# Designed miniproteins, single chains, continued (3), part 88

Each design is a single chain, and the fold is of that chain. pLDDT is the mean over its residues in the fold that is shown.

## One batch from the design tools (miniprotein)

Design m11041
Fold by ESMFold2-Fast:
Structure m11041 (fold): chain A 60 residues (1-60)
Amino acid sequence: SREELLKQVEELIQQIGTIDPDLAKLFQKQKDLVESTGNEEALRNFLLQMQDILDQLKAQ
């Protein structure tokens, strides 16, 4: 489950990077920080945040 969440976050960051590579670099750093906490709920919340941001970027 945690590995699956990490893969989903990485995929979303990669997709964000195709639109805004600087933003993707920032989110990669934030992902590393969240991952270091070992908190799966924080990782799930980060995933939802990334999905929302990607949707907003695609609407541009």
Scores: mean pLDDT 81

Design m11042
Fold by ESMFold2-Fast:
Structure m11042 (fold): chain A 98 residues (1-98)
Amino acid sequence: SPRINTVRYEKHDKDPRAKKKLEEMKKKNDELVEKAIEYAKENGVDLDILSAAWSTVDENGEIHYYSLAVGYSDGRVILEDREEVNPPPVPPDRKPVR
């Protein structure tokens, strides 16, 4: 059997406004993790997974939500899901400066 390692980071959020959204994000992460595990089993490859969901509150009292689910197999990323919030526009493609 392939070696499958999962690390799930859970933070207890005491803000009731955040609870429902964090539960939805955790459920989405669990579904993504399950699919990655099935892929690893079917292909006989090792898998390392990290998943987390958390919130922060800014100076205006607005809640910001963050989600992370990343899976690695043989040094390759096979699962990557980050941040539920609409990402800022992709900056113009910057070639690495020598």
Scores: mean pLDDT 71

Design m11043
Fold by ESMFold2-Fast:
Structure m11043 (fold): chain A 86 residues (1-86)
Amino acid sequence: GAGVLTQVGRDLRNQGRLEEALEMYEHAVRVDPDNYISLSNLGDVYEDLGRYEEAAEYYEKAARLAESKGLEDTAKILRERAEELR
């Protein structure tokens, strides 16, 4: 499930295996497209890669999904993180 893919992605990111972490999080998004956490994790990996424009886009996508679920504080944090990369 998406939870296992997210855990593997985090382990890969912690090892600096950033491209492999991206593949795991992209797979997690395909398995559960309603999970803002997977989109946020993609933002984290793009930020680690120094790809700040893509990171900001994924944080904004995650924020919109979180907001659609009534998670206003989470959406605010994700939007603020995106703005810091501009």
Scores: mean pLDDT 85

Design m11044
Fold by ESMFold2-Fast:
Structure m11044 (fold): chain A 90 residues (1-90)
Amino acid sequence: SPGERAVASFESLVEDLVANAPHMSQEQIRGAAETLSAIAARYSEVMNEEDLNRVEAIFAEYLAQLRALGVDEDVLRALEASMQAIRERL
């Protein structure tokens, strides 16, 4: 389905960002987080509840990795807000 393809695309993007996060500056991570939030919002338009739950799980994993790397709390709060906005569509 379009939703399943959107989840798969989102997961691939997050996997790439997680792999590169240790080599990125705080500014690059902030930019990546903003881009990821915009993509998640767009993809949520074609997602059902199951798809959105999967995206939330992927976001939570990414957030945990960034937190372990000592990323700025304002970036982490922005990602948490994006997950909350997605949850409100369930």
Scores: mean pLDDT 76

Design m11045
Fold by ESMFold2-Fast:
Structure m11045 (fold): chain A 69 residues (1-69)
Amino acid sequence: SMRDELLAEIREILRKGGASEEEIEEIIRLVQEGNADGAERLLVRLYLQGKITVEQANRIGRLLRELFG
């Protein structure tokens, strides 16, 4: 499904950036629970920790908007 493809892209971007599998699964869980604010806060935390670039954070932000509407 489109949703599964978007989630797979988020996982791939986060892994390439250096996020841990636990951090990746936490973001995916927040998305699946409909917790947009929680997902955004964790994304910002990963960016501030240097685990993703600004370009990666912006791409994931666009994917999250598509998932949440």
Scores: mean pLDDT 87

Design m11046
Fold by ESMFold2-Fast:
Structure m11046 (fold): chain A 80 residues (1-80)
Amino acid sequence: SKMDEVKEAVKKLLEEVIETLEKKGKEEAIKLAKEKLKELGEKFNLSEESQQAMLKKIEEILSKEKEEALEELKEMLEAL
């Protein structure tokens, strides 16, 4: 289903954000999240509101200390 495809795409996005945060840091992780969410929005025709809500949540998590950000991103990934 479209929902299952969106879920898989979001899982891949979160995995890439986690890896980027661990290896390159917060600035690169935020940049990646913005680029990947835009691509996901175009591919699945997601509303601007849905895209902004997800980006804001990721940015809020990434504003925390690295260890806390990694834990929250991994929890979000596991919840999917």
Scores: mean pLDDT 84

Design m11047
Fold by ESMFold2-Fast:
Structure m11047 (fold): chain A 69 residues (1-69)
Amino acid sequence: MSPEEKRKLAEEEAQQIADTVRQLRDAGESEEQVRLTLVRLTSEFINKHKPSQEEIDYFNQTLGQLLAS
């Protein structure tokens, strides 16, 4: 997988997680439940794709930006 493809994958996964977090908040889920779901989905991404530290950092930066918006 190219570096460009890896960046797009991280962006797509971050967007899906951000969308899931928004859906849970819109459904009236507690912030604790939202946090636990965020941790679980992030761990699933890492376990499935086994990203490098740089790829994890980029994913976390992108997800943080999406959640702050």
Scores: mean pLDDT 81

Design m11048
Fold by ESMFold2-Fast:
Structure m11048 (fold): chain A 85 residues (1-85)
Amino acid sequence: MMEEHLEKAARILSELFGVPFEEALAGLRKAVLALLEGPLTLEEIRKMFEEAKKAEPELAELIDHMEKALEALAEEKGLVQRELP
């Protein structure tokens, strides 16, 4: 479920950066929606997350939960793969 992964990501973000959990959760939800509605394909977004984990290994768990939240939301909306018109 998307919300469970966002909550886990928000807790990590809150603990690492000292931001309030509710602000972290709201920001992460907005970020995931913006990524899905943006010009990047799901494969491009996954590649970005993989590269981010390599650049910042300490954030790997946070990024992994964001990726899982994005995948769950995309699956729910039928956007798991690039659209073929």
Scores: mean pLDDT 75

Design m11049
Fold by ESMFold2-Fast:
Structure m11049 (fold): chain A 85 residues (1-85)
Amino acid sequence: SAEEQRALEGLDVMAEDIRQLDNQLATEDLSDEQLQNYLKGVQNGKAQLDKLAAAFADNPQVQARIAELRQQLDDLEAKIQAKLA
């Protein structure tokens, strides 16, 4: 469906943003303010995935992609929190 296609496209954009941020955490010396802003972004992304999971509960392809991105966001959140400690 057009809704499924838009959801998958949005998830692909999120995956790219996650990859870019993970690379910045590995290669750049980020300030605490930048890390806190990124942490808020990750938390907002997780909330958006929860909404999409509810909207596409019966869609295995969207659910599988959401599960992958949830794990990536959890890993990213842990990395950001470790740098703020």
Scores: mean pLDDT 89

Design m11050
Fold by ESMFold2-Fast:
Structure m11050 (fold): chain A 82 residues (1-82)
Amino acid sequence: MTGADLSGEQLAELVSYMKNELKLSDETVEKLMRFLFTVDLSSLSEEELAEKLIEASEGEISRENAYKLARKIHELIKQQQS
């Protein structure tokens, strides 16, 4: 399960970021979280992750917000490695 790269606290932070900072709906957040459990987040670049997030949301996330989210995910992965 590829979502194992993030801790439970980091997953909660990511959900909070999507809802509070990116203003995504609960439905969009659920779609994105399902996607994140199907991929190896550490193997994807920020650009690759952003494009896949757009596809996983069925276009409900903007390109700008997808890139912000991809960057946030990469920052959380780096924190886990520290």
Scores: mean pLDDT 78

Design m11051
Fold by ESMFold2-Fast:
Structure m11051 (fold): chain A 85 residues (1-85)
Amino acid sequence: EKDALIHLLQKGSKEDVMKVVEALTALGITSDALGAAVLGAIVSGRLSPDDLLKAQVKGTKMSKDKAQALLDEAVVAARKGKPLN
């Protein structure tokens, strides 16, 4: 699961990265590898610092059930090479 999420953060669209950040924030999940992947998205121009802040704020308002469903969907999408819904 962690490797699939890192892959999506490194290769996914801006919208997909923002959805993963929302879910990780809602679940209180932090790791150096996930943080580095998100910073890589900012450095590459796929995500702005404002986009990151908006995703984090949205995550604080998201239910844990919805956040877990989004992470499960993101892992499946990343494994299949498909975008998030």
Scores: mean pLDDT 78

Design m11052
Fold by ESMFold2-Fast:
Structure m11052 (fold): chain A 93 residues (1-93)
Amino acid sequence: SELEEAVAALREKFAARLAAAREAGADPRKLELAEKTAEAYALLALDKDLEEAKELVREVARELGYSDEEIEEIVETLLAHREELAEVIVKSV
């Protein structure tokens, strides 16, 4: 699948960027949030493990200080835009 290949390529590029940022002394907490966000987006785009993707989104949003109501709105919005996210990922590779 073109989408699966694009997600794999983006995961590799993102892992390299995170490693470089870590070596440059970036905040470990910000790196953890970025990693969780990227994984949630990958899972949403692939339409795989949606419960895991939703849990990752909830964890990131909670750490950013969103309320429970706002967190569920964020989850619903991302799920509604899953196909658009997949298109953006394919076009990025």
Scores: mean pLDDT 81

Design m11053
Fold by ESMFold2-Fast:
Parts: structure tokens; sequence; C-alpha cells
Structure m11053 (fold): chain A 110 residues (1-110)
């Protein structure tokens, strides 16, 4: 199913973050929780339980919460701040792509 594809792609992002940010497992756990919340909102969107507008609002708020975790990581690991920013920007860009695909999937059903 499309949801299974989304869940797989998000799990792959989580696996990359576990490897690349292994020095801060607490921050990785916070990020994984935010990814899980995004997955739940995508599921609700695909099931017609929330509108595209509501999804976009929730997604934006979760990205803001991720930014706070990234800023905390940069402060804890100043020697890796640029690398951490690049790792997280790649992860966020992939999430934006997945969210966009979910929105387009819902639009095509109508």
Amino acid sequence: SFLEKVEKEIEEIKEELRKKLAEDPEAVEKLEKLFDEITEYIKKLLEGKISIEEFAEKFHKLLQEMEKVVEELEKKHPERAEEIREIMQEAIDKLREIAGEAIEYVKKKE
C-alpha cells in the first residue's frame, strides 16, 4: 500500500539518523518520536480523517519542533554543528518530499 511505502521511507530516514547521530542517542530518540508523529498524521490524511490544510499545519509545527532539537544538537556538539545541520536538512528535505507525495496521492483519489 502507499502507507507501507511511506512507513518504509520514514524508517530508512530514522536508520540513517541513528547511524549519523549515534553520539547523541537522546536527541535521536526525540527526532524518532517526531518522525512517528508525522507518520501518524500522514496516515490520518490518507484515511480522510484530516484535511490537507490541517495536515500542512501539523506538519509545519512538527518541523518547528525538529528545528529545536537540531539547535540543541548544534549547541551540545559545536565541533559537528555544520555536519549535523546538513544531516538534518537532508532528512527534512526527504520528509517534505514524502509529505508532498501523500498530499498528491489524496488529491488524485478525488
Scores: mean pLDDT 88

Design m11054
Fold by ESMFold2-Fast:
Structure m11054 (fold): chain A 115 residues (1-115)
Amino acid sequence: MISEIESLLREIEKLLEQMKKAKTADEFIEIMDRFLDLAEQAISLLKQNRSNIPKSVLISLLNRLKSLIEEALKLIVDFLKTNPDLSKEQILRLIGLSLRLIGLLEDIDLLLKEI
């Protein structure tokens, strides 16, 4: 279980590095969709297993995931600022992704308060 969550976090970190190297908006959005899928899986596993994970390990994993999501939000903001010629569809998708990431941050903060 912990090894599964750590594996998801490693994959999420790889996706962040790929997003930094994305050459097109569509590529960036595809990588971010995958990032969100894995982040949602990690949160789900942490929620389901919080009572079975040592408190110190749970806090460490939650803080690591929080940092990765905050970095992803910063990448979206920076992408929007540096790409003024984005289509309406691309802008709406990036807004949708941002709202989902904010929702995950709220979930993490709630879990941290319950520890």
Scores: mean pLDDT 87

Design m11055
Fold by ESMFold2-Fast:
Structure m11055 (fold): chain A 108 residues (1-108)
Amino acid sequence: DERVRAFLLGVADSLEAAGLTEAAERLRRLVREGRFDEAFRVAAEGLREYIATSDLSPSAREAARLVVEGLERVAREGGTAEALEAALAEVEAALRARREALARERAA
């Protein structure tokens, strides 16, 4: 599916920009091979490494952790476009709920 390929290649570009060149190249290779379940697992591993080694704000670190959980779920469900869309919707809902909670705290 073109959407799955585009998403994973976008993740690879982000990992490369973060200095995780080996993870980015492995991810690109798995995408070329059509091994999407393994590609999502590698994407989650790379993002966990990025979170561990990057100077992220607490808010950005938590958002990235939610994305990792979504990627791990997509990998377990076979790396399909359907699993990706479901995971993205759930991550977006979780991030929106967190933004609303923070906005309420800031407004007080």
Scores: mean pLDDT 81

Design m11056
Fold by ESMFold2-Fast:
Structure m11056 (fold): chain A 59 residues (1-59)
Amino acid sequence: ETTLSAEQQARLQRLIKIASEAQKAGLTPDKIGEIIQKSIEEGLSLEELEKRLKEEAKK
């Protein structure tokens, strides 16, 4: 197994927290996964990902 760098581990932990908050706000795991996948494909930062999830949770 490839060991993640400290930076990669920190990003993963932040992503998990963002996803957990989005789920707590009422988004389904499927919707969260869709937004994450699209954000990765677009090369977005975790900050932009969090913003998109918060906007979706508001609707």
Scores: mean pLDDT 76

Design m11057
Fold by ESMFold2-Fast:
Structure m11057 (fold): chain A 77 residues (1-77)
Amino acid sequence: ELKKKIAEAKRKFYQHTALLASKLPSPEAARAVAYYVIDKEKGEEVLKQMSPEDREAALKAIEEANKIYEELKKKVE
């Protein structure tokens, strides 16, 4: 029961972050967001290698993804 609710929340989180990544202006920005969600340290390395414009877009998407994660976490807890 509780484990199923946690799994459902994780699935919704990944769906929301995938939608955010698809709206980004470049594949590089989308890649940075995907890496940050899976592995924060690797995501930060990708962000440092990007153009300033792509990095700004990726950082805003990461901030939005973090807000989605916190909201989903509250609904499970």
Scores: mean pLDDT 71

Design m11058
Fold by ESMFold2-Fast:
Structure m11058 (fold): chain A 83 residues (1-83)
Amino acid sequence: LVEREEELIERARSLPEAKREAVLALSSKEALSRREEYEKLSPAEQEEKGRELVEKAEKILEEVEKLSDEEARELAEKVKAEA
């Protein structure tokens, strides 16, 4: 899990500014939506949920990498407006 998190961080750091902003906006929204559920879980369930979050972050990163800088900016703006 930790190694996968490090790979995600390195990939995100390699992205253009606009795409990094989109990844951060989407990741923050996902974390906030799951925070209340996470607090109710046992340690074992929290580990499983952590894996799900890493998989979700990988999907977000993959999708953002496919976007143009303009599309990434629009996505970040939309996500922030919905928060």
Scores: mean pLDDT 72

Design m11059
Fold by ESMFold2-Fast:
Structure m11059 (fold): chain A 104 residues (1-104)
Amino acid sequence: SLEEKLEKLKPLISKEHYDIIKTLLEEEIPTEKLIDFLKNTEGDLLPPVISYLLLRNDESALDVILEKLPLIKKEEDRELIRKAAEIANNEVSKKVLEKLDEIK
């Protein structure tokens, strides 16, 4: 379940990132709204929103996620996305991990 994946991620990430992702999970925000948010933001919520979409395996978000990855410059934010992708272990996450390795 998404809850089980988030609990596996919890010890690997900051409490701040965990709390944001948990809120997204609990509020059940539709993927379309999250995609629109990603298109219109470059801020600190970008990494946790991307991580949440990876845990969901939402293929419709893949193109926007790949477009936004180069904007993520902080090592802790890149590690959040990497750890979320590894735990999610789905096709969307595999594509994201490939892109993260390219942009460093």
Scores: mean pLDDT 84

Design m11060
Fold by ESMFold2-Fast:
Structure m11060 (fold): chain A 82 residues (1-82)
Amino acid sequence: SAAEELKKKEEKEKQDEAMLEAVKKGELVITSKEEMEEAFRLLEEEEDAAKAVAAYMNKRAEEVLKKAEEKERAKKEAEEKA
C-alpha cells in the first residue's frame, strides 16, 4: 500500500541519515547481519584480515556518502521538475 511505501521510505531515510552522521563522526559500526556477512566474505578473499576489514569500512563509508549525495541531487531535481 502507499502508506507502507511511505513509511518504508521514511525509515530508510532515517537509517541513511544516521549512517551518514556516524561516518562523519568516525563512529561507523557494522551492526547489520548483511554487513557482517559481507565483512566475513571479504576475510575469506583477503589474506590480510585487517586490510580486508579496512577496505570494507572504507567502501561502506563511500557508499553512504554517495547515497546521501544522490538523495540531495534527486530532491533538487524534483523541485525543478515540479
Scores: mean pLDDT 64

Design m11061
Fold by ESMFold2-Fast:
Structure m11061 (fold): chain A 61 residues (1-61)
Amino acid sequence: KVIVTTKPGSSDRVERFIESLGGRVLDSTYVDGKEILLVEIPPDKVEDLRAHPDVESVEEP
């Protein structure tokens, strides 16, 4: 599991990208126009997620 912070206005795109990596969104909340996601993702795909232009940060919970 990881915590993903998205850039404002990009939540749908980031969620679709997570699904394309074989991941799953477990929970989501909005803080200051940003979507914060709790995500289940294969460990080998975490770096691909970090590299997405609409992803601000990825953190281990």
Scores: mean pLDDT 81

Design m11062
Fold by ESMFold2-Fast:
Structure m11062 (fold): chain A 74 residues (1-74)
Amino acid sequence: SLLDNLRPHVSTSLYKELVSINQELENSTKPNASNIRNSFVKDLELLVSSADSTPQHVLNMLAISIIEDVRLQL
């Protein structure tokens, strides 16, 4: 899975938070939850595709931004 592919590239705390947010989106009954989930998946795919070429501290900052964007929409 995308989250499993990110596990070695982000901090353990950020990985756990991404897993938690993914679960919240899958369980959400909000009308826009599917759209938020699709954007979240797309952002994770972009992050995974650049993981080997991007410094870990930058990947962590991008992961934080993704988490914050989802939380603002939920």
Scores: mean pLDDT 85

Design m11063
Fold by ESMFold2-Fast:
Structure m11063 (fold): chain A 80 residues (1-80)
Amino acid sequence: MSPAEKEVLKKMEELQDKISEVLDKLTEEQLKRIQELVKEMQELFEKLLNAKTEEEKKKYVKEFEALIEEIEKILEEAEK
């Protein structure tokens, strides 16, 4: 794995831990949205692994970061 792929994987693992911590506080709607975003992240990770150019990898990493931010916002809302 490239350094970019390792960083994304680490962020995904950290995000999974955060989800587990607030899982009981999530509404049904929030849980469903998180599941949809996680599925998009998995599909994007496959694209990142299959990317042939450095520019494609950078694009997918940025898209990953955007999905992570959306999930983190949902988790922050659930904690309030």
Scores: mean pLDDT 79

Design m11064
Fold by ESMFold2-Fast:
Structure m11064 (fold): chain A 99 residues (1-99)
Amino acid sequence: HHMEMEERKKKADEGVKKLNEARDEAITLARQESPELAERVGKAADEAIKLVKEGFLNPEKAVDYFTKAAEVALRLGREGSPVVREAARRIMQTIADLL
């Protein structure tokens, strides 16, 4: 019980760190292709990070929040660029790893 609470808080912190790392990498990759794509990737990643954080804070609705975060990542993949698709895949994998 006590260990579970500390584990969840640590997982939330680690998850946010991993998502910020994926976000920064995604922005860097998208910027090489288009500054406009970099802005869109950054905004979408920020949305996904916020949703994942809410999922950790609300375990009963975690599936709903994580699903919405995954939908944001999937939308990034629709750009069709190999670089943006890889960035979206990494964000989605990070979200999945947090489940």
Scores: mean pLDDT 74

Design m11065
Fold by ESMFold2-Fast:
Structure m11065 (fold): chain A 98 residues (1-98)
Amino acid sequence: MDAIEKQLANTQKLLQANSQQIDMMKANAIQNNDSDMMSQVDFLQQQLAHAQQLVQDAQQAIADYKQGKKTEQEAMHKVILAESSVTFVWMHIHVLLK
């Protein structure tokens, strides 16, 4: 379980970094009156909210596994979904920054 917990902790760090980067992109788009970038930021904020929910689901799945309510595989599946979602947001940010 410790390895799964470390993987989730790394995913949470990337989620926080993504949130900070999106906030900076939003501030820049407002300053530059860039409506196209504002639309991309709105989409990224929706994706970030979805990723945050998947991270919460993964935390709950780990807790449930420790209590014998879920299998290790079910907990790992939730952690992988969270990591994939957070990584997708990170990739999209980097494409937009060119």
Scores: mean pLDDT 87

Design m11066
Fold by ESMFold2-Fast:
Structure m11066 (fold): chain A 87 residues (1-87)
Amino acid sequence: MKVTALVVLDNDLALAEALGEGAAADPTVGRVVLVDGGTGTDGATEALLARVPDAILVTLPGLSAADLLADPERTLAAARAALAAAE
């Protein structure tokens, strides 16, 4: 069964690249969702999407990764809404 991998970006591009590429290389992962709080990743998320081209980017402006992790239900709701809008 395929799963959706949710990767939260926290201005750590090396970690985000490793997690995103690892998820994309995993045959059990059918979809990769990158969640960006809009902080410190100017241009970097576009570079990451070039390396994980089938990933869906969800931008939640004004939220840090710590804020996103502190409220996982809001992050999941926003990711689901973005996925529905992308389809």
Scores: mean pLDDT 67

Design m11067
Fold by ESMFold2-Fast:
Structure m11067 (fold): chain A 55 residues (1-55)
Amino acid sequence: MKREQQLQDLIQGIGAVEPSWSEEQRRAEAEKALAIADKTKDVGKEAARRVAEEL
């Protein structure tokens, strides 16, 4: 998926939870989340797999 689509989805999600936040605040949080996800994609997937096996 394109990052632009992921960014928009995150901004909308954050806005639904915290509608009092400004657009600037929501965008900043969404960008931080994408940066972390990009850096830890493989680690995140392995962690999820481990949790699924434990359950």
Scores: mean pLDDT 67

Design m11068
Fold by ESMFold2-Fast:
Structure m11068 (fold): chain A 79 residues (1-79)
Amino acid sequence: TEALNERLFERILRVVRELGRELSPEEQEEVREAIRNSPDSEEALEAGIDAILPAVEKALENRELLSEEGKEFLERLLA
């Protein structure tokens, strides 16, 4: 649903923000499109992360700056 897609999008934005970066409007639309075009929630999560893979790679360097919620979310994304 749109509500689940928006929640997933917000969670991705939150993790990136905790790493000291904010996604541009263009990057945000890329993530939204990746999530929207995925047939299920797990595939949507993976597609959303693939859209911002360079930011996720930086998360591996700065994961200690993440909140506990952010660390949990990142671990789910890397699984």
Scores: mean pLDDT 68

Design m11069
Fold by ESMFold2-Fast:
Structure m11069 (fold): chain A 68 residues (1-68)
Amino acid sequence: MTTDQLKKKLDDLERQAAAAVAAGDDKTVQTLLKQITDIRKQLADTGTDDFSKEVKKLLDERKQLEKS
């Protein structure tokens, strides 16, 4: 799987996690977070700093949404 494919899969998983949080499905959230962690490990193995910056951006966006 390419870095681009991994990033797309991560984006899909994060959207699913956000939907599960909104629905109150804690078990689904935990499962999706484990999958997200696995994808992050795979992206770290490709040695790209860009991914770490992208993840930080997504976390910052989440914090801003929580403040609204």
Scores: mean pLDDT 72

Design m11070
Fold by ESMFold2-Fast:
Structure m11070 (fold): chain A 86 residues (1-86)
Amino acid sequence: GEMARKYAREAGEISSEAQKIFEQSKDNEEARKKALEAGVSAGVAMITAGVSLAVGEEPSETLKKHMEEQIEEARKYLEEAKKLGE
């Protein structure tokens, strides 16, 4: 449903930005590690949202909370990667 699509979109955007930072930060190991961590957390949220969309159900409150936590962690790692890649 709508919430699963929203989380999938947000996670996809974070994953795309993390990929760009990873590619741009080839000589900055710490920035690359943080970008990878952002991508992993975003990927977990995206997979969970994708499964919910595939089965045609809204995620349970527990799964919504876990997706929100994964998106928040991904955003945190992405911001750390951006600061390191400056």
Scores: mean pLDDT 80

Design m11071
Fold by ESMFold2-Fast:
Structure m11071 (fold): chain A 100 residues (1-100)
Amino acid sequence: SENEKLAEEILKAVKEVYDKLIEELESRGDKDGVELVKLQKERIELAIKWLIDNKASKEEIAEFAKEVYDQLIEFAKTYKLPQELIDYIEEVKKKLLEKI
């Protein structure tokens, strides 16, 4: 279904954003930051899978992902992560909003 396809695309995009955050923190030697972001990645992936399994609408899944991206953008700005990474997350969010 279109709903399942969108959910799979969202899961993939969220995972890729978290992987880029982990790589940046690893490059900085921030072991505690890496562990926290890895745990958050696992929790968010489980939350999206739970929404899919419980037949959440595409709009509900997209709104959840949008809120995750907003929080990650705020985190990246607060932690002074590279502007290129912030721009990447904002572009992923923009592409999501264009599908709903």
Scores: mean pLDDT 85

Design m11072
Fold by ESMFold2-Fast:
Structure m11072 (fold): chain A 83 residues (1-83)
Amino acid sequence: MKLTVRVGTTSVTVRDENGNILHSSGTGVSPGLPDTTIAAIQSLKPDKITLIFDGGALSVKDQIVDKLRKAFPDAEIEVVLEP
């Protein structure tokens, strides 16, 4: 399965290849990748993950990329930066 994960300033959303929302979570007052979101992605067993970062989430980009690579070492991870 191919997933798109959009990291916003205070939220994260996971979509399938058809654009359907499979998971969404608030991240509190700052951008992040909650463990509940990682668990949801793990249950879907993706072969590819596309990460999209909104401008307000760029400060945590490297942290989130590292967290996903550790959780999904065998998945293809693509990073896209949005202004």
Scores: mean pLDDT 80

Design m11073
Fold by ESMFold2-Fast:
Structure m11073 (fold): chain A 101 residues (1-101)
Amino acid sequence: SEEEIRKVYEEFKKKAVELIYKAAKDQNWSIGEYFRMVLLFNLGLDYILEKLLKGEITVEQAKKEALDFVDSLALTYNIPKEYRDELKKLVEEFFEKIKEI
């Protein structure tokens, strides 16, 4: 159901935000830079999720858009490859889990 997908999504976002916080600490980001990153991450992924829930895109297309978004965000804000790879793994795990719903 949509409610089950949204619950899994919120759990995913909590893990992703924690990982972004670790990256921010390691890179000595300001609190403002961290909050900006979290805001952009949430807005971009929320947009992709809403398109998926409305049936405008497939699960496969949503996964691709989300992975491309993470790559773009990481490049723009100089997130180290190891944190980018872990974020992408969380994205892949989220989409695998919602396929079973």
Scores: mean pLDDT 88

Design m11074
Fold by ESMFold2-Fast:
Formats: structure tokens, sequence, C-alpha cells
Structure m11074 (fold): chain A 70 residues (1-70)
């Protein structure tokens, strides 16, 4: 795996962990549901991405949306 691929996979894992924590710990059902939806959307978009540029854009958007949710 290239250093770039490893970095992207690490960032993707961090996004998933962040969302999983929100799903597990948030007291607000609406926040938990939003986090589940965002996780599913993120997984689908990231899996469909073919270039590092596309993956970076998806990660940037996901991180922004996680920040808005938290």
Amino acid sequence: MSPEELELETEAGMVEIGLAVIIATSEDEAVRERARELLEEFRARYAAARTPEEKRAILAEARRRVRELA
C-alpha cells in the first residue's frame, strides 16, 4: 500500500470511528439517526471513488458534516 493510500484509509477509518461514537453515545435519537445516515452515505461514496482526489474530497465533506453534527 502506498503512503497516500494508507493515509486515506486511516482518515476513512477515523471518520467511521467518529460517527460510530456519536451513534453509540449521543442521547438525542435524531442525532444518532443523522450519524447513521451520514455513515451509510460516506461508505457508499468512498467505495465508489476511483481516484485519490475523489477520496480526499469525500473525506473533507464527511469531516465537515461530522463537525456540524457534533
Scores: mean pLDDT 83

